# Ledger of designs, part 13: designed miniproteins, single chains, continued (2)

Each design is a single chain, and the fold is of that chain. pLDDT is the mean over its residues in the fold that is shown.

## One batch from the design tools (miniprotein)

Design m4419
Fold by ESMFold2-Fast:
Structure m4419 (fold): chain A 117 residues (1-117)
Amino acid sequence: MVDNESTRVARLIGRVLVRTVEFEALETPELAELMKKIHDAIKAGDLDAVQKQLDAFDAAIDAQVAALNAELGRDLSRDTALAISALERGNEIMAQGYLQRDPSVTREEIEELLAKR
């Protein structure tokens, strides 16, 4: 498959949209700073900076997922961790969306895990 700049731009746009949704679920100050850096890179037209900041955003979420898994003694997916954060913020629609992406974990199991904390 030919990897060219137009294909790269399309992938980056898709990644920005997904991370915007993920940020709305988590809304941490660290992720807010990373989203600002992504937007600043987009305004500058710097595709390498956009890619770098998206990778940093992904690493920050992965670290939060790892910390949650360590706290709960589980091996939860990124989607399940985002569902938990959405539930803690009262965002029922986002939580249901993420839970549907990982049917291996139910809402009832998440509520039981949170009640045990």
Scores: mean pLDDT 76

Design m4420
Fold by ESMFold2-Fast:
Structure m4420 (fold): chain A 87 residues (1-87)
Amino acid sequence: MVEVTVTIEASEEELKKAGEVALKAMVEAASVADKKKVPYKVRVEREGNKITVTIETEDLEVAKEMAEAIKKVLDENGVPYELEIKE
């Protein structure tokens, strides 16, 4: 099992926009997995000013492509993040 973890930390005012961009990033990542017919699970957690999105899949290559889709959306919208891939 491969786990992609994305952490976004922002001020309260910036967090609303960051959350909307994170949702868009997740839709793009889900599209990658859906096109390849690879099952995945998503967990979203918020603690104060921190949003953590965790994606679990069995396919490392698909996990990497999902991670790149997330990075692209977050980078294009100027949202600071940390991203980690664990096997």
Scores: mean pLDDT 82

Design m4421
Fold by ESMFold2-Fast:
Structure m4421 (fold): chain A 57 residues (1-57)
Amino acid sequence: SLEQKAQEKVKELDDLNAELEALRKKRGIEMSEEQKENRKKLLDLTKASLREYILKG
């Protein structure tokens, strides 16, 4: 189903983001709270757009 595909793709995006955050932490890369919030906002917008795109197709 399109719902299932949307859920799977959103999960893949979340998994990739978690991997990137783990790598940043491991390398000691420090981000400001503002940068963290901006990234969270972009991720949420990307997930919403991805869901809509899949559900419309």
Scores: mean pLDDT 80

Design m4422
Fold by ESMFold2-Fast:
Structure m4422 (fold): chain A 107 residues (1-107)
Amino acid sequence: SLMERLDALEAELRALLAAFREALRADAPDAERRALLDAISGVVDEVLRLMEEAGVPPERVQELARLAAEARALLEHAIATRDLAAAEEGARLVLRLMERARALLEE
């Protein structure tokens, strides 16, 4: 059940990250790019809540939260500067957060 919930959240994140990259490439309106970033952050927050619900120690959840904050800063920078490299690095950190969350649930 917890793994199935995490798999669903990962699928949502991958779709949102793909939409975010496309919005940046297509120079979509700022409101659309910000809405996608807010949606990504919302799903990441759901992952952090799932970790807390699963009984993952607070220190581990805080490590994931720091990674989430770093990823958000990179994606915000990508919107402000149209820096596709920052968008790719931010996406990489989101996926790394998902890998870490999965490993914590398997312990």
Scores: mean pLDDT 89

Design m4423
Fold by ESMFold2-Fast:
Structure m4423 (fold): chain A 77 residues (1-77)
Amino acid sequence: APSVIDRVKASARGAAELARALGLEATLEETETSVVLTIAGVGTFTLEVVDEEKGVIKATETGADGSTTTETVWVPK
C-alpha cells in the first residue's frame, strides 16, 4: 500500500499537471516528508506529513496577497 507521503506526492503531481493543462504556471518541490506547489497568480500550497502512521498532514496555504492559513488534515490509511 502506498505511504501517506507517496499519496500526497501523487496528488500534488496531478494538481501541478492539471494547472499546467489549464495554461497556469505551476512549480512543484518535493522532499522526504513534504510537497510545495506554487501556482502563479493563485498561491503556494505546502503539505507536510506530520505523522505517517496516523495519516496526519499539516496544510499551509499562502495566497497571492501573502495571506497564510494553516490547518491539520487527517487522511485514512
Scores: mean pLDDT 83

Design m4424
Fold by ESMFold2-Fast:
Structure m4424 (fold): chain A 91 residues (1-91)
Amino acid sequence: GEEALEKGVELGQKAIEAFQNGEVEEALRLAEEAAREVERALEELGRDNPVASGLLANVYGLLAKAYEKLGETERAAELRAKAEEYAAIAK
């Protein structure tokens, strides 16, 4: 859990930086990798872990913004819903 969570944080931060720089495709790639690492951490730490759930909510939120910028509105809506679901688990 810990190593995957740490990697998820690092990748998530890089994804945010790429998105802020206008590198939408790079941000998507990094955020998708971050989501996979945090999902792996949730498997080890428990699906209701508030730290991992909060991080996953942030990552899904960034993915939603990136897909929306690319015009993929349906994918963005699905990811926004997932972000809200995990944010609720994190409080």
Scores: mean pLDDT 83

Design m4425
Fold by ESMFold2-Fast:
Structure m4425 (fold): chain A 95 residues (1-95)
Amino acid sequence: SNDDILKEGKIILTQLESAADRLRDLLLRYGDKLTPEQKEEIRKLIDELLTLSTELYNAIENKDYEKIKELIERGKELLKRADEVIKKVEELIKS
């Protein structure tokens, strides 16, 4: 239903924003422990998360349910990549 799509879209939006905030915090605090290549990948991922968040926010505001569904699927894929990167960075920090 459209109500279910809207609710899922808002959940994904919150998760995308949270992932971007976590990656920015990790990069700011622990960038010295990361390679230049790893820092560039993190910066690119933050940009992708924030861009998708903006697109999803706009689709929600416009009640574009077809676009929200598309962006939920893209968001899930991007969040999976973000979770893997966050986990790898947290492992490196503990070492």
Scores: mean pLDDT 91

Design m4426
Fold by ESMFold2-Fast:
Structure m4426 (fold): chain A 80 residues (1-80)
Amino acid sequence: SLVEALERLHRELSKLPEEVQKFVMDTIVETEDLPLEVQREKLEKAKEEILKNFPDIPEETVDRLYEAALRYLEARRAAK
C-alpha cells in the first residue's frame, strides 16, 4: 500500500539528521516521475553521498532508508 510505504519511509527518515532527511526527500521529489531505473540510480548515488558525508551513520541505517524510499517510489508508481 502507498500509505504503508510512506509511513515506513517517514519512520526511517526520523532516525536521521534533518539535513539528511531533506536531501533524501529532495531526491525522491526530483525522481518521482522518472523511470524506475533512473530512480534506483539516483537513490544509489544519494546513499553513496550520505555514507561519504555522514560516516557516523551506520550503513545498515542508510540501507533501510534506501529500501524504504525505493518501496515508496514503487508503490507510488503502482497507484497511478
Scores: mean pLDDT 82

Design m4427
Fold by ESMFold2-Fast:
Structure m4427 (fold): chain A 85 residues (1-85)
Amino acid sequence: GERIRTLALFFAAVASSTVFLARRMIENNKPLELVREEVESAEGMYEDAEKLRKENPELFTEQEIKQIEKVKEDLERVKKEVEKM
């Protein structure tokens, strides 16, 4: 049980960091192709975290659920920024 929780939170943390890096790449005028690859990587990690959360809802605190939900919001925001490039 705890390994699943730790793995989901790890995927969420990596996704969050990858979204942060993608936003820094946009600010530094990096090529669209590289930014898209970073965003796709973040989306994959987020989807893995969300799947583990949905399959094991009893393992997560309200704060941890909000942390994963925030990653989704940050990901959707960066995806909109990429669409404007």
Scores: mean pLDDT 86

Design m4428
Fold by ESMFold2-Fast:
Structure m4428 (fold): chain A 74 residues (1-74)
Amino acid sequence: MEEVLKFADELAEKEASDLARGVALIYVTVLTLHQEDMTLEDLAAEVERIASRTQDPELAKVLRKVAEWLREKA
């Protein structure tokens, strides 16, 4: 949980975008609410699915980086 939030902050700094930070924080919050019933692999798969459905290329990029990070931790 806390490590995912730190990753979101690091990603936002790297991209230098308030949009990227806002999106990362929202998705981290959603993922946190489901942590007790989901494995990191399941969370990564769901984030990747959302990225695939998104028409916003910046949002898709941020979500894919979050999914990669989750898979590295699994």
Scores: mean pLDDT 64

Design m4429
Fold by ESMFold2-Fast:
Structure m4429 (fold): chain A 72 residues (1-72)
Amino acid sequence: SEEAARLAEELARKAGLSEEEARLTGGAAQLIDLSGLSREQLVGLLVSQGYSEELARRMAEIALEAVRRVRE
């Protein structure tokens, strides 16, 4: 959802991620909310885009947290 994407972007910015990384984290949150992607699948997608495994895991965790908060 757009709400999960917006929250994920905000959380990513607060975590010190770049604007590009924040927008990508928002897109990731939307994909989780719509498609039910696992953390592992999301990390794999981000790594394939050239992000480090550590950064990909951080982005995935923020995206999952945003989806969790929107659904509660």
Scores: mean pLDDT 83

Design m4430
Fold by ESMFold2-Fast:
Structure m4430 (fold): chain A 80 residues (1-80)
Amino acid sequence: SKELAEKKIEEIARLMEKEGRLEVADRLVKEYGELAAAGVASNAGGTGIGLFMRTWLDDPDAASSISEMREIGKKKLAES
């Protein structure tokens, strides 16, 4: 659901904050928030999760540190 996806995104952001990557954490939360406000991620089920995966967890152009956080996020998201 949307609520579950938002919770997972917050969890991933907290992990990045613990690693001292505050700007990356802030950008991740803001980016998803913008997509959710556009109505795309507001749909229940896989839509919100799928959009999150496309934006951050499946972005091939992301820096290596972001890629590492994406791998952690993919594992946590898959368990939801």
Scores: mean pLDDT 51

Design m4431
Fold by ESMFold2-Fast:
Structure m4431 (fold): chain A 67 residues (1-67)
Amino acid sequence: SNKEFVEKLKKLAEEAEDPGERSALQAMAYNAEKYGKEKTIEALKEGAETSTDPAVQRGLRRALEAL
């Protein structure tokens, strides 16, 4: 469910040691709450490809791998 997906993203954010990675994952959890799982997976893929911050790229890629 979308609720389980949001909670999973929140947990990944809590486990992130890098502030940028944590912030990006929290933003994706908020995106999932507002727009749903499908839209958020699209955003995760785009962010993982286009982000210039290696920590953000790592966090978003790990979220995709955990799905």
Scores: mean pLDDT 83

Design m4432
Fold by ESMFold2-Fast:
Structure m4432 (fold): chain A 61 residues (1-61)
Amino acid sequence: MLSREELIARLKENVLKLPFDEQEEAIRRYAALLTAGASDEELQAFVDEVEKRAKEAEKNA
């Protein structure tokens, strides 16, 4: 499993690959997860979701 620090780093990297209008929403969701005390499993799931969306956006660019 990736550490929390590694998950956060991967999130930041992939957010920049999202469409501009989706970047703000991704940042907002990330902040909400941290504020709620999200587990590493919840952060991993969110990072995986953002990575998947970033890949999809690259194909449609």
Scores: mean pLDDT 76

Design m4433
Fold by ESMFold2-Fast:
Structure m4433 (fold): chain A 79 residues (1-79)
Amino acid sequence: MADELLEKIKEAAKKGDFETLKKLSREYAELVGERLARLHAEDPERALEALRQEQRRIDETLGSLPPDSAKLFREAIRA
C-alpha cells in the first residue's frame, strides 16, 4: 500500500492537484508511522531497517516531485 500511495502522490503532483497530494501525503505518513510503531514493538532491529528503507523512498519521491509539490509532501510527512 505505501508504494501505491507514493505513486498516487506523484500523479496528483503531475496534475497540480494539491488537495489530493496533501490528503495522500497525510495517509502515507500515518500508514508508515503506524507500521513502524508496530514493528518497533515486536522487533526494534527490523523497525530501524524499515525506517531506513522508507527514508530512501521519501528522498526518491521528493527528488521526483516539482518544488511546490515536494514542499507540501515534506510538510505533511514532518507532522
Scores: mean pLDDT 80

Design m4434
Fold by ESMFold2-Fast:
Structure m4434 (fold): chain A 95 residues (1-95)
Amino acid sequence: SREKKVDELLALIDEELARLRAEGKLTPDIEEQARRAKEVLEAIRNDDLEKAREVLREMYEEIAKKQNKTLSEEEQKEVEEKIDEILKELVEYVE
């Protein structure tokens, strides 16, 4: 079921965070990305694809901002296309 598969993905995120912490590789940026990924999964659980899209967009914007890079309109379009593919793959996986 969707609920079970979302719970499995959330558990994998927590397992990876624990591994990174044990290796001394867990950064605040990785923790923030993991928190955002969990928000996307919860939105998918609730069939709120618009919320999932918003969170993914914010994640890309934060990555660009930390690299001191402003995304062009063309790059923003590429990000939206990538978000569409990510959401499609996640929805197919959990269904």
Scores: mean pLDDT 84

Design m4435
Fold by ESMFold2-Fast:
Structure m4435 (fold): chain A 70 residues (1-70)
Amino acid sequence: SLEEEFLKVIKEANSVAGRLEEKDPEFARKLGEKISEYAEKFKNGQLTPEEMKKAIEELKKLIDEARKRL
């Protein structure tokens, strides 16, 4: 489901942000802020399916960028 993909991407983003803290704390913080933003919207029922798809794509792009910084 879309929610399962979203939660999987949130988990992956958190993992990558944690690994990045030592090498690039500024980018880790930026990624963490985006994770928190989307997680809070999800928790509050404020994400439509289209917004959730956009959040997944944005987080995947940030994860890819974070991985290049590791």
Scores: mean pLDDT 86

Design m4436
Fold by ESMFold2-Fast:
Structure m4436 (fold): chain A 67 residues (1-67)
Amino acid sequence: SMEEFLALFRLFDLDGDGVLTGAELDLFLSYDPSFQPSDPDRVTQRDFFEYLKSKAPEAFAGVEFVP
């Protein structure tokens, strides 16, 4: 669900700015080094959501990102 996604995102978004950068992105990459965002200096909630949806499409069936 979007709530579960946002809870996961907030776990890595240490300063709460809604973007994963530097140490926050490095923290996630320590768990999943296969994540290759288009802009590693600015990973938005949408970019992170689309990545997770690509890894587990069945878990995100019927779930759309709404900013």
Scores: mean pLDDT 74

Design m4437
Fold by ESMFold2-Fast:
Structure m4437 (fold): chain A 76 residues (1-76)
Amino acid sequence: RYGEALARAVREASRQKSAEEAERVIRETARSIGAEVETEKTFEDGREVVRARVTLPPTPENPEPVVVELVVPVRP
């Protein structure tokens, strides 16, 4: 399931100490499920943050693509 894969990716990304590694985890997971992804690395309130927009492919149950926005603060 797409939701399970994305949840696992967010958990793994949040364990990284680097925004670059967190971004890589998210991008690799999105690619593996056939989703499009845009990522952005920012520094907010003393923390590295990865923001991602993931566009899930359409399914027979939902013919329109679903956009999921992820915000992953990286460990200090």
Scores: mean pLDDT 73

Design m4438
Fold by ESMFold2-Fast:
Structure m4438 (fold): chain A 76 residues (1-76)
Amino acid sequence: ALSEEQQKLVEKTKKLLEELKPLIPEDEYNRLVKEFQELVDEAKAGKISELQLQFRLLAISGEALVLARRTLRAKA
């Protein structure tokens, strides 16, 4: 089970992915969602620390932002 702090971190990343969905190609978005789900499952299983969860969620968020910027630049 996730702590309250871990749940808040997961929800922040989920919200960011949902907000960026229209700016990310479907195949790339589906890959990021799969990576996010696998990370949440690892955290629920107690296989990673809270710090590792935070770091990996930041990495997923960063990649989503890079992909969204790429789409915006291609349309400009």
Scores: mean pLDDT 84

Design m4439
Fold by ESMFold2-Fast:
Structure m4439 (fold): chain A 70 residues (1-70)
Amino acid sequence: HMEKMKEVVIKGAEELAKYVDPETAERIKKLAEESEDGLFEAVREMGRVAVENPKARPVVFKTFNELLGL
């Protein structure tokens, strides 16, 4: 379900805004909204955020767990 994956990633990006620059969170959200390729690029960007920002890891891991459970 592509739409469910988009919803999960968009929600995750909105939660990330508490731990990263709002522009970074909006960019990830925009990528997820644009296309299927953009959705997977958004997931890769969230992974990078988790590596670079330990405070964001719980949000990223929660989002990935939700995606894997679809």
Scores: mean pLDDT 81

Design m4440
Fold by ESMFold2-Fast:
Structure m4440 (fold): chain A 85 residues (1-85)
Amino acid sequence: SLREEGERLFDRLREDVKNGKFNDKTAERLRELILEATPEEERDTVGRMVDEMFESIKEYIERGDIDMALTFLDGLRSFFLSLLE
């Protein structure tokens, strides 16, 4: 299901972030799933928001603030799950 694939990708990305890394391919696939779960009329807005969230996560990783990077990623996961309600 879209939910199961999304949760698996979030778990994979979260493990990378815990190790101070960001996997662009995993993030790109996750972005695609978030947009698939988003109403078509909102996809441009949500896509930009996701891109900004990923940029913030990368900045926190570069600063060595892994706790904040994980907090932002967990927030994005909560947003994704809310789209599936």
Scores: mean pLDDT 89

Design m4441
Fold by ESMFold2-Fast:
Structure m4441 (fold): chain A 57 residues (1-57)
Amino acid sequence: MTAEELREKAAEAFAAAKNQEQASAAGRELYDEGIASGLSVDEAEAAIVAGAIEAGA
């Protein structure tokens, strides 16, 4: 997975989340997936944050 793919997945997941608990759970799962795919901590965190901003969170 690339940082760009993680950002897109995060944006979609955060936009679809009905509440803060769903958003937090999705963010954690996607972060773990990003790290498992070989992204650095900084790349995964930046992608999740960028996705949240894109989703209006």
Scores: mean pLDDT 82

Design m4442
Fold by ESMFold2-Fast:
Structure m4442 (fold): chain A 92 residues (1-92)
Amino acid sequence: MTKEEEIQEIIDALREALERLRAGELSAEERRAFAAGLETIKLVIEEEKNKLSEEELRKRIEEARKRAEELAEAPLEEVERYVEEVIELLEE
C-alpha cells in the first residue's frame, strides 16, 4: 500500500465514524476511541512536520491524552469541526 492509499483509508474511516456520530450510533466507549484516534493522527502529523526530541514527544503524548478525554465529552459540532481540521491536515 502506498502512503497516499494509507492516508485515504484513514480519511474514509474518519468520515464513516463522523457519519455514525451524527446518527447518534456511537457508544461512549466508541466516542472515546474516536477522540483518541483523532489526537493520535494529529500527533503523528506534528512529528512528521517537526523534529521532536524524546522529551517533547512524551509531553505531546500526555497533552494529546488529555485533549482526547475532553474531545470525547465535547459537543457534536466541536467534534465535527475537529474531524474536518484533521482531514484537511491529512489531505496536505
Scores: mean pLDDT 78

Design m4443
Fold by ESMFold2-Fast:
Structure m4443 (fold): chain A 89 residues (1-89)
Amino acid sequence: ELKEKVKELIEDMKKAAEELISTGNPRDIKRAERLLKAAEHYESLLDNPEELEKTIKKFDEIDKKMNEAILRGDFDAVKKAREESEKLI
């Protein structure tokens, strides 16, 4: 079920954020803030399956673009993908 998978994703994101916060590193804390914001957005969509599905597909697409950009060393593309991700939240 999509809703159950998304709940697991939200839990994983929150756990990852807790680990990042525990490092006390400002960079890691910023990463944790982004994960928590994304988790909150997914939580807000749990009662709207159509919007949830669209949001998941768009995040998956952005994640693929970001990973490809990282492998290429294309920091401008990484920044653009991050900005697209932030607009979804």
Scores: mean pLDDT 77

Design m4444
Fold by ESMFold2-Fast:
Structure m4444 (fold): chain A 91 residues (1-91)
Amino acid sequence: PAASRERMLALAETSLRARLAVLMAEGGRKLNEMLDAGAPKEELLAFVERLFEELRRLIEEADLPEEERERLLRELEEARAELEAYIEAQA
């Protein structure tokens, strides 16, 4: 029945969004620890690149509608740009 499939897809999407949120929160915590420790800008940028590559992979591997996948990838690119700008400002 369609209802069961719709529930599974909604659960998968919610689970993915929760995983992305947890990884972003953990990533932000680690980034702040690195900043407090005086890590070089190149190391901070490398960390951000690795984090966002993992997030992008999770989105691309997810069984999501194309429109939602494109939306999440766009949001991811925006968040990455903001974080990179923040790191540059700390230099």
Scores: mean pLDDT 79

Design m4445
Fold by ESMFold2-Fast:
Structure m4445 (fold): chain A 55 residues (1-55)
Amino acid sequence: SEADELLAELSKVLSEEKVANVKAFLEQARAESPSAYAAAVALMRRSLEEIRKEQ
């Protein structure tokens, strides 16, 4: 899935603790609503792009 792909990319640039927190955040958002989950995935994508831009 897109979330799994983004998590794999984030694991290359973030600590295991931060990746675990992102994974927990996605699971919580998915449980709340489809729109919350979509927003969480979009936030992950934006964060990854910002990290890549700063490197």
Scores: mean pLDDT 79

Design m4446
Fold by ESMFold2-Fast:
Structure m4446 (fold): chain A 95 residues (1-95)
Amino acid sequence: MKYELVAEAVVDKETGEILSVRVRHPDQLLAGEYARRIAEELAKRGETGERVIPNVLLPVYKGEVVQVDLKIVAEELDENTLRVRLYVKFLKLPK
């Protein structure tokens, strides 16, 4: 019912280099890998803001999938850095 923060990435806006990745539970989702990819793409495009992608199938525990609503929040920390946070709302309970 609630969105939960699962991963955060910080990217250099000039180079597109990932400066840091943090995950809440790295063994539960490939959230860190998704955060890296999304942050790199958003930095290349100069995009910020909040987006929701409904009914996403996310792999967990290598080979299992869960159904979630994915919320992506991209915000500038300063003039040279972008923070991308991934939130999930579980539509079905993880196993």
Scores: mean pLDDT 72

Design m4447
Fold by ESMFold2-Fast:
Structure m4447 (fold): chain A 67 residues (1-67)
Amino acid sequence: SLASLPLHAQYTAVNLLRVGGETAIRLKDRESVKNIAEGLRDFAARSPDPELSAEAEAEARRLEEYL
């Protein structure tokens, strides 16, 4: 679970998912966009940090608007 990682690693994970989502949108890869949005939603639901949870949820919503 991402919740068990140190805060800096959790931030890095969210940032990697954000970059992956942006890349998938540029490539018009809807399946990857969907999978990354689901990963961000799961992270937001499980993260104990409210700021990271809010950022992950906002990024998931942005990706979902593309779908």
Scores: mean pLDDT 81

Design m4448
Fold by ESMFold2-Fast:
Structure m4448 (fold): chain A 71 residues (1-71)
Amino acid sequence: SPIDRVRAENRERLAAIRKLPPEDVDSALREAREETALLGNKARHEGADPQDVLAVVKDHLAEIEAIRAER
């Protein structure tokens, strides 16, 4: 489903960010925030359940915040 794809892409993106040098992490997390908003809008327009879209976006934003807090 579109939601499962977005979730998988989000997980791979965050895993890649965790492997970056510390100086590159902030810009990558900012880009991740922008990407998840765009992907959420696309999934909604493709007929995905709005609650599923909100859950996936919130999950990704929470994980971004967790990575930022660890720094």
Scores: mean pLDDT 81

Design m4449
Fold by ESMFold2-Fast:
Structure m4449 (fold): chain A 101 residues (1-101)
Amino acid sequence: SIAESVDTILKLLESGKVAAAIKLAKQAFGAELSEIAEKDGVSVDDVIAYLLAYLKLYGKSKFNTKSLAAILYDPLFTENVKLGKLEKTVKKYLVELQKLN
């Protein structure tokens, strides 16, 4: 399930296994992440980096594929991006994504 995949991603991020977390995110949410990226004119890697940063800093919520988009556009998420708090974590995950591509 989506919730089960999020739980596994969180455990991988907690243990520092960023590459495995990225691979699982692409496997579990690849279609939804691609749709969000195309709609917003950003790369899939940008969407993955933002998702992983959000999950690491705020934990998981019970969600489905529609809720995934809602998380990325949540006012709390966008406010923290504007404050630069998420930017450093996003950059860290973008570097790891670049190593895998």
Scores: mean pLDDT 69

Design m4450
Fold by ESMFold2-Fast:
Structure m4450 (fold): chain A 88 residues (1-88)
Amino acid sequence: SLREEMRKLYEQMMEAIKQGDGKKAAELMEKYAELYAQYLESQGIAVPQSVVDLFKKSSELIGKGDYSKGASYFTAAQILQIGDEFDR
């Protein structure tokens, strides 16, 4: 399922960060954001603007090579996603 693939990507991203592989972490982060957008679209759910903005900022920072700030914005987006799942 898309949710399981997203969880797997998150675990791989955290592992890459722990090993100091910022480039790999950024690549996994971008793929996670893409799958998240696909998941919400497949459910016919409007993507929360706050989550969209956080993933967009993460992607922009990845493109500039600022992996540290990119990771921060990605983490914030994921916290909002997890919170939304616990409310349902």
Scores: mean pLDDT 71

Design m4451
Fold by ESMFold2-Fast:
Structure m4451 (fold): chain A 74 residues (1-74)
Amino acid sequence: ALSAEARAWAEWLRSNTSLSARQAEALARVAERHGLDRETVERAARLVEEKASPRTLARETGIPLADATAILSA
């Protein structure tokens, strides 16, 4: 189950991006776990929409490569 914070992120992502439900939830969990700010989450969502590589997503956002891979594979 998603926490209240992760749920709020997932709802925002689904309303403001073209991410799938799974991608939105995966990014929301990472945002909560790493304390990502709004700008970083928006940048991550854009890179996911653009089908960026896991390495590019990790480099541009500071998200660990394993988490970046999980988001893109969701």
Scores: mean pLDDT 86

Design m4452
Fold by ESMFold2-Fast:
Structure m4452 (fold): chain A 100 residues (1-100)
Amino acid sequence: SSEEQELLDKALSDPEIRELDREHSRREMALLFEALRNRVPVEELAARLREVHDEYIERMREALERKGVPEEEIEKFVRYLERRGERAIASAAAYLRAQA
């Protein structure tokens, strides 16, 4: 949505927030490639991606709080990231299943 895109653009204007997002994307990709290489069960990949995503949400929340972002805005952004994360995990799981 336009509101979600505006929240994302505003958050990613901060270099520290951008780096947290990039680090998370790199970590998700590394887990997917490891799962493909080592024939990891899809349920195990999904569980590992969930753990990594939960850590990412916590780190993102802490960074935004430290920067003085209002709690209401943080909660809206976190809800957006949770939905984005669910889609990313589902996509990675579907991709791994297709490679089996």
Scores: mean pLDDT 85

Design m4453
Fold by ESMFold2-Fast:
Structure m4453 (fold): chain A 97 residues (1-97)
Amino acid sequence: SEIEFTDNVLESAYNFIKYVAEKLNIDIEEVKKKALPNIDESISEAASILANVAEELLTKAKVSEETIKELVEAILNKDLEKFKKYAKKAEEEIKKL
């Protein structure tokens, strides 16, 4: 997989967002600005921001609505195994483009 997964779901989500942005030729600095606008936010607030950015980018990448929904839920619930499962499905969908 081209996606770097760590033991931290939010870090894995950020790395996944970077991967999707690169495949869409979107400036990663604009993605960072959206994902990290409030650096002092709680872990739950950070999860919501990352989930919203992931949903926006995956929609632009034409990933299936089902896969996007499951990834968003995994980020919000900090479910690393579910996140990895659906991130790999999203990666496969993006590679078909």
Scores: mean pLDDT 77

